# Ledger of designs, part 84: designed miniproteins, single chains, continued (5)

Each design is a single chain, and the fold is of that chain. pLDDT is the mean over its residues in the fold that is shown.

## One batch from the design tools (miniprotein)

Design m18910
Fold by ESMFold2-Fast:
Structure m18910 (fold): chain A 88 residues (1-88)
Amino acid sequence: SGEEVVERFVRDLEETKALLQKLFDKDPGSKELLELIDQVEKQVEGLYPLALEAARDHPEARARLEEAYAAFMGFIDSLKERYKKLVP
């Protein structure tokens, strides 16, 4: 169902956030990590419209999706800003 697609996407975002934070904490300033962050950001941006379509008839799931996506993108931005301070 569309709601199940949304719940999987939200879960995947939270798991990805946890993984990226762990990698950043172990090796801050890694160029390979920055490249991974860019790849993940592009993939999530590409999948988001499909998740929104799945949530079309599920307003509560759509609200959760929009909040989770905004939180995820904010997290990505915060990692990029922290990276810039370590690697000029």
Scores: mean pLDDT 86

Design m18911
Fold by ESMFold2-Fast:
Structure m18911 (fold): chain A 92 residues (1-92)
Amino acid sequence: SELLIKAVEAALEGRLSEALKLLAEILGLETEDVELPYDEGFQELLLLSLAGRAILDGDEETYEKIMELLRKAGYEDIVKRAEEFKEKLKNK
């Protein structure tokens, strides 16, 4: 999904409100203009949620692009957590 990639790029650039609005659009949810906790923990949670969405959708191309973006940005911990989640879904 091009929207998932745009949301990850927005989150990595610190545009957390934009990234959340894009995620809500992907999920078919309405968003209000709300002040968000713009901290590192919120950014990490948002990035992990976006990667998890690509995994749940079975969109391997989008998942690989997200993993590449995360590695380039130094979010190796989030990459590992996403890979662990993907492996858990594979063992059914």
Scores: mean pLDDT 76

Design m18912
Fold by ESMFold2-Fast:
Structure m18912 (fold): chain A 59 residues (1-59)
Amino acid sequence: MPPVAPEEEAVLTAASNRIEAGDEVVIEATSLEFARLVAEAMGLRITAEEDGRITAVKA
C-alpha cells in the first residue's frame, strides 16, 4: 500500500481536529491496511477492526 500523500495527510489532520476527545469514529476504506493508515494519519486509537472498516477513538 502506498503511503498517504502529504496533501491527503493534511486533509485527514484537519478532519481529526474536528473530532472531540473520546469521540468514536468509523473509518471505511477499500482495505484494512488503508483504513489503518487513515486512522494513524488522523492520530486516532483503533478500538476495533473489521474487513475494510476500523472503529477508532480520539485520545
Scores: mean pLDDT 66

Design m18913
Fold by ESMFold2-Fast:
Structure m18913 (fold): chain A 91 residues (1-91)
Amino acid sequence: SMMEELRREIEREIVESLGYMAKAILDLTTERLLKKTEDKELQEEIEKKKKEFVEKLEEAIREGNLEKILEVIKEADEKDKEFEKKIEELK
């Protein structure tokens, strides 16, 4: 059905839009974290995790997998909190 095909296309566009928004938020949160610390090892961990999350988001966008995008967002939020705590503990 043409209507079913259109529905799938709309679903893909929603997944793509959410994925790109998640990538933009991830860029902003990563940049914010990096500005808060001068610890080179922690900066490398932050950059490595950003790369991993970007790769997962790009895969999820390619697959049209909304659930996978939401899981990556959740994991990224949890890691952001962990990095904030590490930065605070280093003071």
Scores: mean pLDDT 86

Design m18914
Fold by ESMFold2-Fast:
Structure m18914 (fold): chain A 87 residues (1-87)
Amino acid sequence: SMEDELIASVIESAKAFLANFEKIKASALGMSEESQRKLLELYEAQIATLEKIKAEHELSEEQAAVLDETIAALRELIAEIRKKLAA
């Protein structure tokens, strides 16, 4: 179904994010304060979207685990950005 294809696409994007997490984090922490504040809004919105997907769709254990890992990584990135902005 188109829903299954959408979920598969989201999972593949999540896997790519996790595979590149350290590079994404280093890049984000090197941005201006204005850009970092915009990234916080974007990442918080992404977490809300992924949590909604988990709540509204039947996922395999493997798919749910990838989304949980991605949400945890996004929360770590948000925390690191907030820490840098507070300094």
Scores: mean pLDDT 89

Design m18915
Fold by ESMFold2-Fast:
Formats: C-alpha cells, structure tokens, sequence
Structure m18915 (fold): chain A 95 residues (1-95)
C-alpha cells in the first residue's frame, strides 16, 4: 500500500485526470490540458517522494497522462481519451 503522503498525491492526480477526461468528453480541450497538467504535477511529486516500489507503480500512470497531453497538443482527441482512461484505471488499481 502507498504511504499517506504519496496516497494523497495519487488521489489528487486521479481527481484531476477524471476532471480532464470529463472536460475532454464535453469538448473543452483547454480545460482537459490544464487538468492533465495538474495530474502530471501531482504524480511527479508522488514519484519524487515515493520509494522504489511506489515509483514503479506510479510511472505507468505518469507516462499515460503525459501521452494524453501530447495527444491533445497534436489534436488527437481519441488517443487522448484512451491515454487518460488508462491513467485513471492505473491510479484506481494503485489506491
């Protein structure tokens, strides 16, 4: 299980990833990018504060969220939805 500090950051990242996906499904690409960036910030902080096991668990979610942002910047909404859904699933499995 996650340490309390890492868990709080993962919960923050999950909330932002979910809000980003909701914004994207509503057609608000700008809001989706902002929320995905907040999720990356929270996950990056979790990785820095986590031990090696926590880092291994978190890296796939961080990678998927970054992929989602890059897809949005490229205008690939379908790829962004897929990437954010993978990030959300990974974060839910960790919590």
Amino acid sequence: SLSPEVRRLVEEALRHAELGLEALRAGDVEAAIRHAQQAVLALSQAVVRGDEEEQRLLMPALDATVEGIRALQAGDVEKAIEALERAIETLREIL
Scores: mean pLDDT 89

Design m18916
Fold by ESMFold2-Fast:
Structure m18916 (fold): chain A 78 residues (1-78)
Amino acid sequence: LSEEEQAEALAHLDRLIAHLDKLIEEHKDNPEIVAVLQRIRALLERAKEAIRANDLETLRAIDEELQKLGDELAELLE
């Protein structure tokens, strides 16, 4: 990743984490939803670390995990 790509990716992840923090607060009375949101948040924080390290293999692994957790979250929100 170039420095520009790193900066853009980090800014995007910061916005996603802020959105997740809002969702966690909105669903605080539902521990199952909060647990999934917390797992997604942890992966996004790890993704920021991987972006700073230019670790594309770790980013790919995180993307796969996020897709699975997103599907789990969608099921719980129905």
Scores: mean pLDDT 82

Design m18917
Fold by ESMFold2-Fast:
Structure m18917 (fold): chain A 70 residues (1-70)
Amino acid sequence: MSREELSAAMKEAAKTLKPGDKSSEPVQTESGNLVTLEIVTDANGVPHVMVKVTDSKTGETTVQPGDLLM
């Protein structure tokens, strides 16, 4: 998956977020991956935006900090 595909999917996912949401709607990329934004609160009560990418063929999920759209 390209950076451009990921960036576009993150922007579309962010449009589905409403105030108080914990996660966005999933967005499918051209590469067949699903991108979801998730708000995760750590053990110290600090909220973090995480980007989940799931490969639709294998079901493997990668999670990384969302630093492109916040």
Scores: mean pLDDT 73

Design m18918
Fold by ESMFold2-Fast:
Structure m18918 (fold): chain A 110 residues (1-110)
Amino acid sequence: MVKKAEELLRQAQEALRRGDTEKARELLKEAKKYAEKALEKDPTNLEAARNLGLLAFQYAQVGEVKEAEELLKKARESIELALKKDPNSEEAKVLLQDWKSVETLIKNMI
């Protein structure tokens, strides 16, 4: 499921690059389902949390700011759980910092 979410996110970025916002929204909606299912199976899955954060950024780019904020919150909750399990996780620390930056960008779009 993580790999499928990553593939769909890449396709959404390509659609946005071409100006195809409608296709991008379809791909983002599908990617969200796969990323959320990965978190349901493992709430500390950092790859799924990374995908949710990327989804949040791309949803914000297509004007879906409220959806972006909710996805970013879920990503942060997963990363914080991963850090409770492994406080020395460099990957989790980097992702937490990245998503704080994305949160600031999204808030500036409102």
Scores: mean pLDDT 82

Design m18919
Fold by ESMFold2-Fast:
Structure m18919 (fold): chain A 65 residues (1-65)
Amino acid sequence: MSLEEIAKKISEETGVSLKDAETAARIALENRDDPVKAAMEIAEKLGVSFEKAVKMTKIALDLAK
């Protein structure tokens, strides 16, 4: 699945823009072996809650299997 397809799914499930979802997907895939670090980076960069960032990270990593 492409980064764009992952971003679309994150956007659909979390309500963030496609641009923000693409940023979240990229960060999650770059930090695949440290999902907590990915979620913290997403929360900081997008200004979303840590819980929402964790959800975004899970969606990205699950689709990237």
Scores: mean pLDDT 83

Design m18920
Fold by ESMFold2-Fast:
Structure m18920 (fold): chain A 92 residues (1-92)
Amino acid sequence: MKKKVTFYSDGELLEEVDVEGDTIEELAKQVFERQLQLMEKTGRVVTAEIDFDTVEEAQKMADALLEIGKAEGYIVNVEVVGNKVYFSVVRK
């Protein structure tokens, strides 16, 4: 599957990227890695926005991002609003 991810900080668009993989977990890993790279580059809190076709896919993405955060020792914020996922890393 392929999804567009929008990264922004304080309402400023940083970049849009396409993430591609066979599973939602593979997409979540790519989103997480890019988020950390942008945080390191900018020194700012970065929010990722991802739009899915279904609420169920959005929830699976949220769960995957939470599990990566837990495994890697990061505190993360994940919010599902309809078919949209909002994600940010707060601290390690």
Scores: mean pLDDT 84

Design m18921
Fold by ESMFold2-Fast:
Structure m18921 (fold): chain A 84 residues (1-84)
Amino acid sequence: MEKVTQENVKATIEGIRKAEQLSEELREELIRLIEAAADNPELTLEAVTRVSLILGASSFLSPEEVNELARREIRRLRELLEKA
């Protein structure tokens, strides 16, 4: 498995910024969590993976369902960052 590159992180953040189905508050929180994980490659990979799941789901879920999924994944990422 390739290490998460700075380019992958940047692409993920750009994907969040373009995710119109996510509220501005949730987009800002997801970006903040990815940036908070930046010093830990394993946490960065986890954060990027979970954000990619949210962005992928946005193509077939309602905006309400996508925002609920984002809130759930944000909670999990916060727990992982607090334990690191």
Scores: mean pLDDT 78

Design m18922
Fold by ESMFold2-Fast:
Structure m18922 (fold): chain A 58 residues (1-58)
Amino acid sequence: ANPKDGEEALKQIDDAYKAGDEKALEAAIEAYADMLSEESGFPKELIKKAIKESLAKE
């Protein structure tokens, strides 16, 4: 994955979260978690949980 792909995925997550669009947020988190899971070998579900916990701090 390129840095640009990660930046776009994070922007989509942030935009969807701020807009309150649960469907878009879930899709964006899933896409980003899938990318990170492929690169790191960590389970996608653990990465999704970490992303959601990070957002909940706001």
Scores: mean pLDDT 75

Design m18923
Fold by ESMFold2-Fast:
Structure m18923 (fold): chain A 66 residues (1-66)
Amino acid sequence: GDAERSAEAAREAARRGDATAAASAGWQMFLASGPKGRPYAKKANQAAAKGDAEKAAEYAVLAAQA
């Protein structure tokens, strides 16, 4: 599904060290996963703003699983 594809994109972005791409995948997962994913998508974007690609991807995956 869309959430699964977005989670895969977030992991790929994290492997590249691209925090912004990982956070963008988190927002797409929020849209696909519904309201329960929203807090995790927000944390992913906050981590990306600090340049933390690993944490951004971790929160993006949690958003997809919510």
Scores: mean pLDDT 70

Design m18924
Fold by ESMFold2-Fast:
Structure m18924 (fold): chain A 97 residues (1-97)
Amino acid sequence: MKLSEEEIELDILLSLARMQMTVLEMEEKPTAEDVRAVLRRVEEVLRKAEKLGDKEALKEAKELAERALRFAEEVGDEESARRARELIRRAEEALAK
């Protein structure tokens, strides 16, 4: 019962993260706020995926964080770039377990 609900929550969070990334990719001039919005969603996905041991969701969170990192570097937001690298590292550590 609880695991089924958390799996549904993870799917919703991942869908929201994908949608937020699509919005960022459609922006002619991405802002730091756009990048931060994606990173917030990716962090939510990562936390739930780590709890559930969902390796596919961890892989997708890593890929989204890597894409967000490129935008953070393009925008020049050092804080978002650091956050993206931390999320990538956390996903890699979780995938290695």
Scores: mean pLDDT 84

Design m18925
Fold by ESMFold2-Fast:
Structure m18925 (fold): chain A 75 residues (1-75)
Amino acid sequence: MEEKAEKLVERAKELLAQDPNSPQAALDYAKAGGLYARMGDNKKAAELFETAAEVLRDTDPQRAASYREAAEILK
């Protein structure tokens, strides 16, 4: 699971370099966050969900709020 989560974060970073508001990058960060939560790394999971929320802050504030709520639950 860790290797899969790391690849998702790497792809998300590449996507953000091309488009700072990439919906796919936000989704990849959120998926990685879910994988870290399943591994018990709630701190890293929360950080990844918060990053996903920030990517969508201006373009999709409702989805950003959902990711932020997920991060708060994991703190």
Scores: mean pLDDT 83

Design m18926
Fold by ESMFold2-Fast:
Structure m18926 (fold): chain A 70 residues (1-70)
Amino acid sequence: SVEEELRKAILEAEKLFREYYKKNGKLTPEQQKAVDELARLRYMYLNDPNADKEYLLEKVKEVIEKIKKA
C-alpha cells in the first residue's frame, strides 16, 4: 500500500510539473528546486532498498504541496 501510494504520488508530482511547464513555458526557482528534490526522492526509491518508504511518501507529498502553492 505505501509502495503503491509512493509510486502514484511521484507520478502526480511529475504530471503537475509537466502541466505547469506546458502552460507557462518555464518553472519558477521554487518549482525547479522542488523538481530537483523529487528527482532525489525518486532516485532513493529506485536505488536504495533500505530507504524508509513512509518517509519518502511524506517528502513527495511535501513536493506536491510546494508545486500547488507556486
Scores: mean pLDDT 81

Design m18927
Fold by ESMFold2-Fast:
Structure m18927 (fold): chain A 83 residues (1-83)
Amino acid sequence: HMESIDVDARLALVEIQVAIAKLDLERGLPVTQEDIDFLRRALEEAERVYEEAKKLGDEKTSKAAQHVIEEIRRLLEEAERRL
């Protein structure tokens, strides 16, 4: 119901945030502390979405959230390396 819709919407927002950060890194733009903080916040939200989806039994959203978490971790490693 509403909880499932909220979790799906929140994951979609995190996916958009990740896409923006990935594009920035791929373009070779300078990495700032703000970029790292942004990715850390996105990671925290993705982890919350994963836990909530798991509690709801929403396997599709939980698997998608797990994938997003892995992508954010990779982007954080790259961003921190370039800082």
Scores: mean pLDDT 81

Design m18928
Fold by ESMFold2-Fast:
Structure m18928 (fold): chain A 67 residues (1-67)
Amino acid sequence: MDREAIARLLVEETGLSESQARKAVEIAEKLGIHASISDLAEALVEETGLSREQAEKAAEIMHRVGL
């Protein structure tokens, strides 16, 4: 799945801005596919300032699509 398509999905399902969604995809790629949903959510909170709830939803979506 294209990075732009994943970022768009995050905007639609979590209410993230386009810039936040793109940053979230970059963070997920940096951590790699073996990162847990919890590890990804923590990285999103620390690097983007998302709420825990938004970060967990974004992490679940990205993990599901193979990021």
Scores: mean pLDDT 78

Design m18929
Fold by ESMFold2-Fast:
Structure m18929 (fold): chain A 96 residues (1-96)
Amino acid sequence: HMKPLPEQILEYMDEVIKEVEDLIAGELTPEKRAALRQKVLDLKSIVRAFGPLLGVEEEVLKHLDEAMRAIDAGDYETALEHLKKAKEIVEKAFSR
């Protein structure tokens, strides 16, 4: 017991962040937008399942919700900021 990896959550957050950066730099298609939205939903599910172990679940979920709203609005720069903040919160929690 005791080894659910913080690194797995952080790696998935990095993947989502890179996906947003790629969308900002590349071609925006409905399929890519839907895939990104689903990845954020999957990340929220991961955080809900394991976030209580970190003590920061609610704070992280708040930023993920704000990122999803920004994605739905087509504001990928704001989405990127909230995803980076969510990652920073998780990193700080695992450094305590």
Scores: mean pLDDT 77

Design m18930
Fold by ESMFold2-Fast:
Structure m18930 (fold): chain A 85 residues (1-85)
Amino acid sequence: VEEHLRRARNSLEAALEALKAGDVRMALHALEQARLSVEKIREEAPEEAERILGLIERAQEALKAGDVETAMRHVEEALELVEEL
């Protein structure tokens, strides 16, 4: 669990940095890595995992729609939830 949470945090931080740099492709890749890491903690923390996964999905959809500001907000919210675990 600890390793998967650390990987999720690192991936979300990478996504946020990519968004700040305007690198949408890298941000989407980092969000997918974060999603895979969070999926692995669903059994241990199902409610928190579902909330984080929902935020990652919303960030990915916002980026596909060209809304970088909304994507950043969702990534920041996901990071806060991961840090509470």
Scores: mean pLDDT 84

Design m18931
Fold by ESMFold2-Fast:
Structure m18931 (fold): chain A 90 residues (1-90)
Amino acid sequence: LSEDILNDISESLVTMSYSVTSQSIDVATKKGEVDKAGEDALEISKILVELSKKYPQVEPLVQKTIEDIIKKLEKAGAKKDIIDELKKLA
């Protein structure tokens, strides 16, 4: 695959990862499982950061995605420790 195709796939992966994570946080908030959703979001965010190291063109999108995840988790009442770890990744 060409680098351009891999970069386009990487952008799509970041966008899809946010959509799934955002929905998972909303569902977990209704079930009282916000901390578990926060831990899962942290693991996904780490994967996205590693992706951005390999494909630097997606770094701004990854940073924005992590910031949007942080805002959703803060609104949902996630633990400060999870929020602090996410902020280190952005």
Scores: mean pLDDT 84

Design m18932
Fold by ESMFold2-Fast:
Structure m18932 (fold): chain A 83 residues (1-83)
Amino acid sequence: DALKEALLLEQEGSLYLIAGAIAKKIGDTKLALEHYRKALEKYKEAIKLLEEKGDPKDPTVQALLAALKSAVEAIEKEIKELE
């Protein structure tokens, strides 16, 4: 199930995002960047999976895609700012 697989990828990405935020708060910029890049990879995998195999008429698929795309934009901005 593409939606279930995408949700697992989103959960993995969210854990990396939290770890990155913690690393940033304690001043470990290198570790923050490593975690943010891993979060970005997981969210992009989830987006690709939903776009290729998700049901475009499913409101849950639509909502998750919108949320993931927004998260990717925010993470890319954070990575660029920390580099």
Scores: mean pLDDT 89

Design m18933
Fold by ESMFold2-Fast:
Structure m18933 (fold): chain A 88 residues (1-88)
Amino acid sequence: MRDAVLERLRRRYPQDVVDRAEPVLDEAIALSRRIVERLRGADMTDDDIVDASVLAAASLGNTRDGDALMRDIGEGLALIGATSASIR
């Protein structure tokens, strides 16, 4: 997952974005995996993973003063989402 996300980032964004996304990439991936586990009870799709990941990122932004953190996580989740290019 991380490797695929970094590959997508390099294809779609400049090197600066790669450097910025990497610190929050593991956090975004961990969030996605936890959400996937919760959605396993249903007919899970990549869209469901992305949707739940967006909610998780929004929750982080709302629960703390992490405007920059919210943007960075949103960027990482957008790259992780198989069917979404933008989450923030």
Scores: mean pLDDT 52

Design m18934
Fold by ESMFold2-Fast:
Structure m18934 (fold): chain A 96 residues (1-96)
Amino acid sequence: MDEEVKKVIEEILENSSSPEEMTANAIKYVLVKLGALSEEEAEELIKLRKEGKTKEALEELDAKAREKAENLSEEEKEMIEKIVEALKPKAEEYYA
């Protein structure tokens, strides 16, 4: 596994207290790395969450993810799959 992907997974796990939060953080990191979100857009989404506008922040994140998904390269798809697969065992631990 790429060291870069491993570091992203560790950061997501360390900053996530629930499966839902893990998913949101994973999507955010992937979108930033793929260039679908600018650093400024990522900061704005964090700000919305801090202001209690969690639903608005998640809807914006989902919209960006859907737009990027239509134009994903093979390499980008592989990166997303690796992150999802690595998070599955931890998600199962949270549900158990």
Scores: mean pLDDT 63

Design m18935
Fold by ESMFold2-Fast:
Structure m18935 (fold): chain A 93 residues (1-93)
Amino acid sequence: LEEEIKEAKAEQEELKPEWQAMIEQAENDKEKAKESEIKELAREISEIEKVPEEEVLKELREAGINVAQAKLIRKQIEYYKKYKPLAEKLKEK
């Protein structure tokens, strides 16, 4: 567990400059995300949060997410999926 947590934190620190650049782009990018991209994100978020896809889709549309924000959200979803096995191991404690 401790070794796995250290590895996850080291990877997070390595990704920190990349996350920061994406956040900065999300603040400055005014190009609205495409409907197909928003729909795909809503589906993946719905699966993770166990919330109806229609509800997530409505929330994303209301927020008016841009292209850079969509990329940032997608990267967060990938990060969650990668570290989900570590969270499951914590239940054995």
Scores: mean pLDDT 69

Design m18936
Fold by ESMFold2-Fast:
Structure m18936 (fold): chain A 76 residues (1-76)
Amino acid sequence: SLEDIVAELRKQSEQIKADAEGTIDELEKAVREGASPSTIASLEVAARLQYALLELAGDKETAEEFKKRIDEISKR
């Protein structure tokens, strides 16, 4: 059920947060270093999925911060 998934995400929230931070850092580096459009798109999709998981886990504030960072990077 969705409730069971949310409970599991909450248990893993710190790891999901760390993974999301790593993906966003990779995205920033990829854009800065002029990586291929496919690489940038893949990292952006991964980062957006990860902050959505944080929002589902109840870490809404961190998810909103990550969303803002991704949106700022994607405008470059």
Scores: mean pLDDT 83

Design m18937
Fold by ESMFold2-Fast:
Structure m18937 (fold): chain A 90 residues (1-90)
Amino acid sequence: MLEKILKKIRELLGEDYAEQVKKKLEEVKEKFNINEEQQLKLAYTALAQAMIEAGVSDSEAEKILKEVNAEDLLEEVKEAIRRAAAARAE
């Protein structure tokens, strides 16, 4: 699952962004002994941020979240995308 999330981040914002996310997840795991479940939560948060930064549509966000088994995050991600769009526009 983690590799699939990182692949989606790479598809959205490119290799450099995905490598930075991977490095941060590895750093947190080493420093704080984060378990796999906690690391997945951080990875989903990073994916949500990547979707916001890429400016994906609600339908594209739904598709991505379904592919990574995180449909429960859809409303939170939609709200975050709306907030980010409003901040950039005005």
Scores: mean pLDDT 75

Design m18938
Fold by ESMFold2-Fast:
Structure m18938 (fold): chain A 72 residues (1-72)
Amino acid sequence: MEAGEEAAPGIPYVRINPKEIPAHLQGKIEPGDVVKLQGKTSGELRFARVLELGDEPIPLLDGEEYEVINIL
């Protein structure tokens, strides 16, 4: 609640593993881009800004995994 981790209102930052990027988006996602994520269990759509590319999995929000489905 009271941590200055609120970077900007709207879209959270995420790290994306390049191996988890769909083939049609490979080489097109860069830090600072906005991507559309989908929950693997719920199918819920979310938007996030790419902080950096790395070997980290996309964060769990509701105990499920998210994957990149598109770029804005």
Scores: mean pLDDT 67

Design m18939
Fold by ESMFold2-Fast:
Structure m18939 (fold): chain A 92 residues (1-92)
Amino acid sequence: MPKVTVTLTVEEDGSTSVRVEAEGIDKEEATRLFTRAAREAAAELVAERGLTDEQVLALPNEEQLAIALEALERAAERVGEELGAEVTVEVE
């Protein structure tokens, strides 16, 4: 069964990076699909909360991280269904 692991790393400067690892599926394809789904999920989440991009950037770092994690979880669910894969999200 294909597996995809998404790792969100919080850098010392407060920036975030995302790493995608794939087993039993093409890594480039998994990364492409996940990146698309994550962007869509983030935009939906911001709209659902009645926030603008400017307001999101003004939130405390921990609240921005919470929104990012929820977006990644929504993306994981969507990509897992699309690919028939087990998708997990981890934070470092």
Scores: mean pLDDT 78

Design m18940
Fold by ESMFold2-Fast:
Structure m18940 (fold): chain A 94 residues (1-94)
Amino acid sequence: SKLDKLKEIVEEFFEKVIELAEENGLEELVEMVRKMLKSLLDYFDKNPDNLEGNILVIRIAAHEIIEEASKKDEELAKKIRELAKEMEKRLQEV
């Protein structure tokens, strides 16, 4: 389903961000990102037919992650921005 594809794309992005944040010792960012992923998956389950709305909340979440990463480590934020671009390309295929 489109929802299953959306969940796969989001989980892959968030897992890569968590790995990068852990490698850089940013435990607070790791916790924030894990909490955000759980909230997004819950939101998708409540809004399974709202593809446009689900994509919008993903974009907002990615922006918030990049903003928080930029406050701690600009090189990390740059890597997350590249991951977000890859995610955006995949979201356009859903």
Scores: mean pLDDT 88

Design m18941
Fold by ESMFold2-Fast:
Structure m18941 (fold): chain A 84 residues (1-84)
Amino acid sequence: SRATALAFVHELEEAKEAIEAGDVERALEILRGTLRGVEQSTDLPEDVRQRVIEHLRRAIRALEAGDVEAALEHLERAIEVLRA
């Protein structure tokens, strides 16, 4: 549902704020939690769910590697997919 998608967008915007604050540990916690929620969601179209999962996995990997710029790019792509 649109409500479910917007709830995930809100979580991802909180992850962006954590990254901007330099709180990488909190950002990873939020991103991993959101990834779990998306993987378990039955309220998203399958193509949307799979694209969001891919972008979140890439964002998590980039952030774990210290690549904040790449992490933000993939996070923004996940938000765009959820808003479409």
Scores: mean pLDDT 88

Design m18942
Fold by ESMFold2-Fast:
Structure m18942 (fold): chain A 91 residues (1-91)
Amino acid sequence: VELLTAGGPTLTPRELAAMEELGRLAVEEDLPLFLLVGAPGPEAYRRAMAELERLGQARGVVLTAEEDSPEMLAAAREMERRVRAELERRR
């Protein structure tokens, strides 16, 4: 899950495709989707959240860095690590 480094006021086609792929894999593998977007500023985070919602991620949760908290960021990082490890094992 490399979307954490997406960064940008607007998602690039590559970043959008990665979000679509991640969303599809989460649904297919029945994985909880925790996505922390490393975007520069609240507008980019909101765009990423809206795109993820458009991709039908009703089975997951989007965790944004708009309201950073050390505890929340640590939890998000741990969940991202877990999801990434599961996806890497699958591939």
Scores: mean pLDDT 49

Design m18943
Fold by ESMFold2-Fast:
Structure m18943 (fold): chain A 116 residues (1-116)
Amino acid sequence: NPGLEASNKLTDITTEMKKKVAAGEITPEQAAQAILDAHPEEAAALARELRASLEKIGGITEELLREFAEARLAVFTGIAAAALGAEDLLEEALARSGPTAQMVLLFSYLATRAAA
């Protein structure tokens, strides 16, 4: 399962970056950017898996599902914010995002926290 494999790789890197943030070596924003730069394909795979899950719920438009799949940065920022405990990163990203990206950010954040 490409989505599960991508999720596992993102978890490993997020754990490493969390340790660096806790040690004061990098900021939470630098950690999130480093994770994105290292694994853009894995972020895209996770976005596709989230889309497939939303399709099973029903009542969601095809246009919204497409926008959700394309919101890779929002998915990744939500995961990083949850894993790093960086609620300030989440708040800043939400303030700069449109409604669809805000929903993707919050969903990714909450799903990551629930899995931990």
Scores: mean pLDDT 63

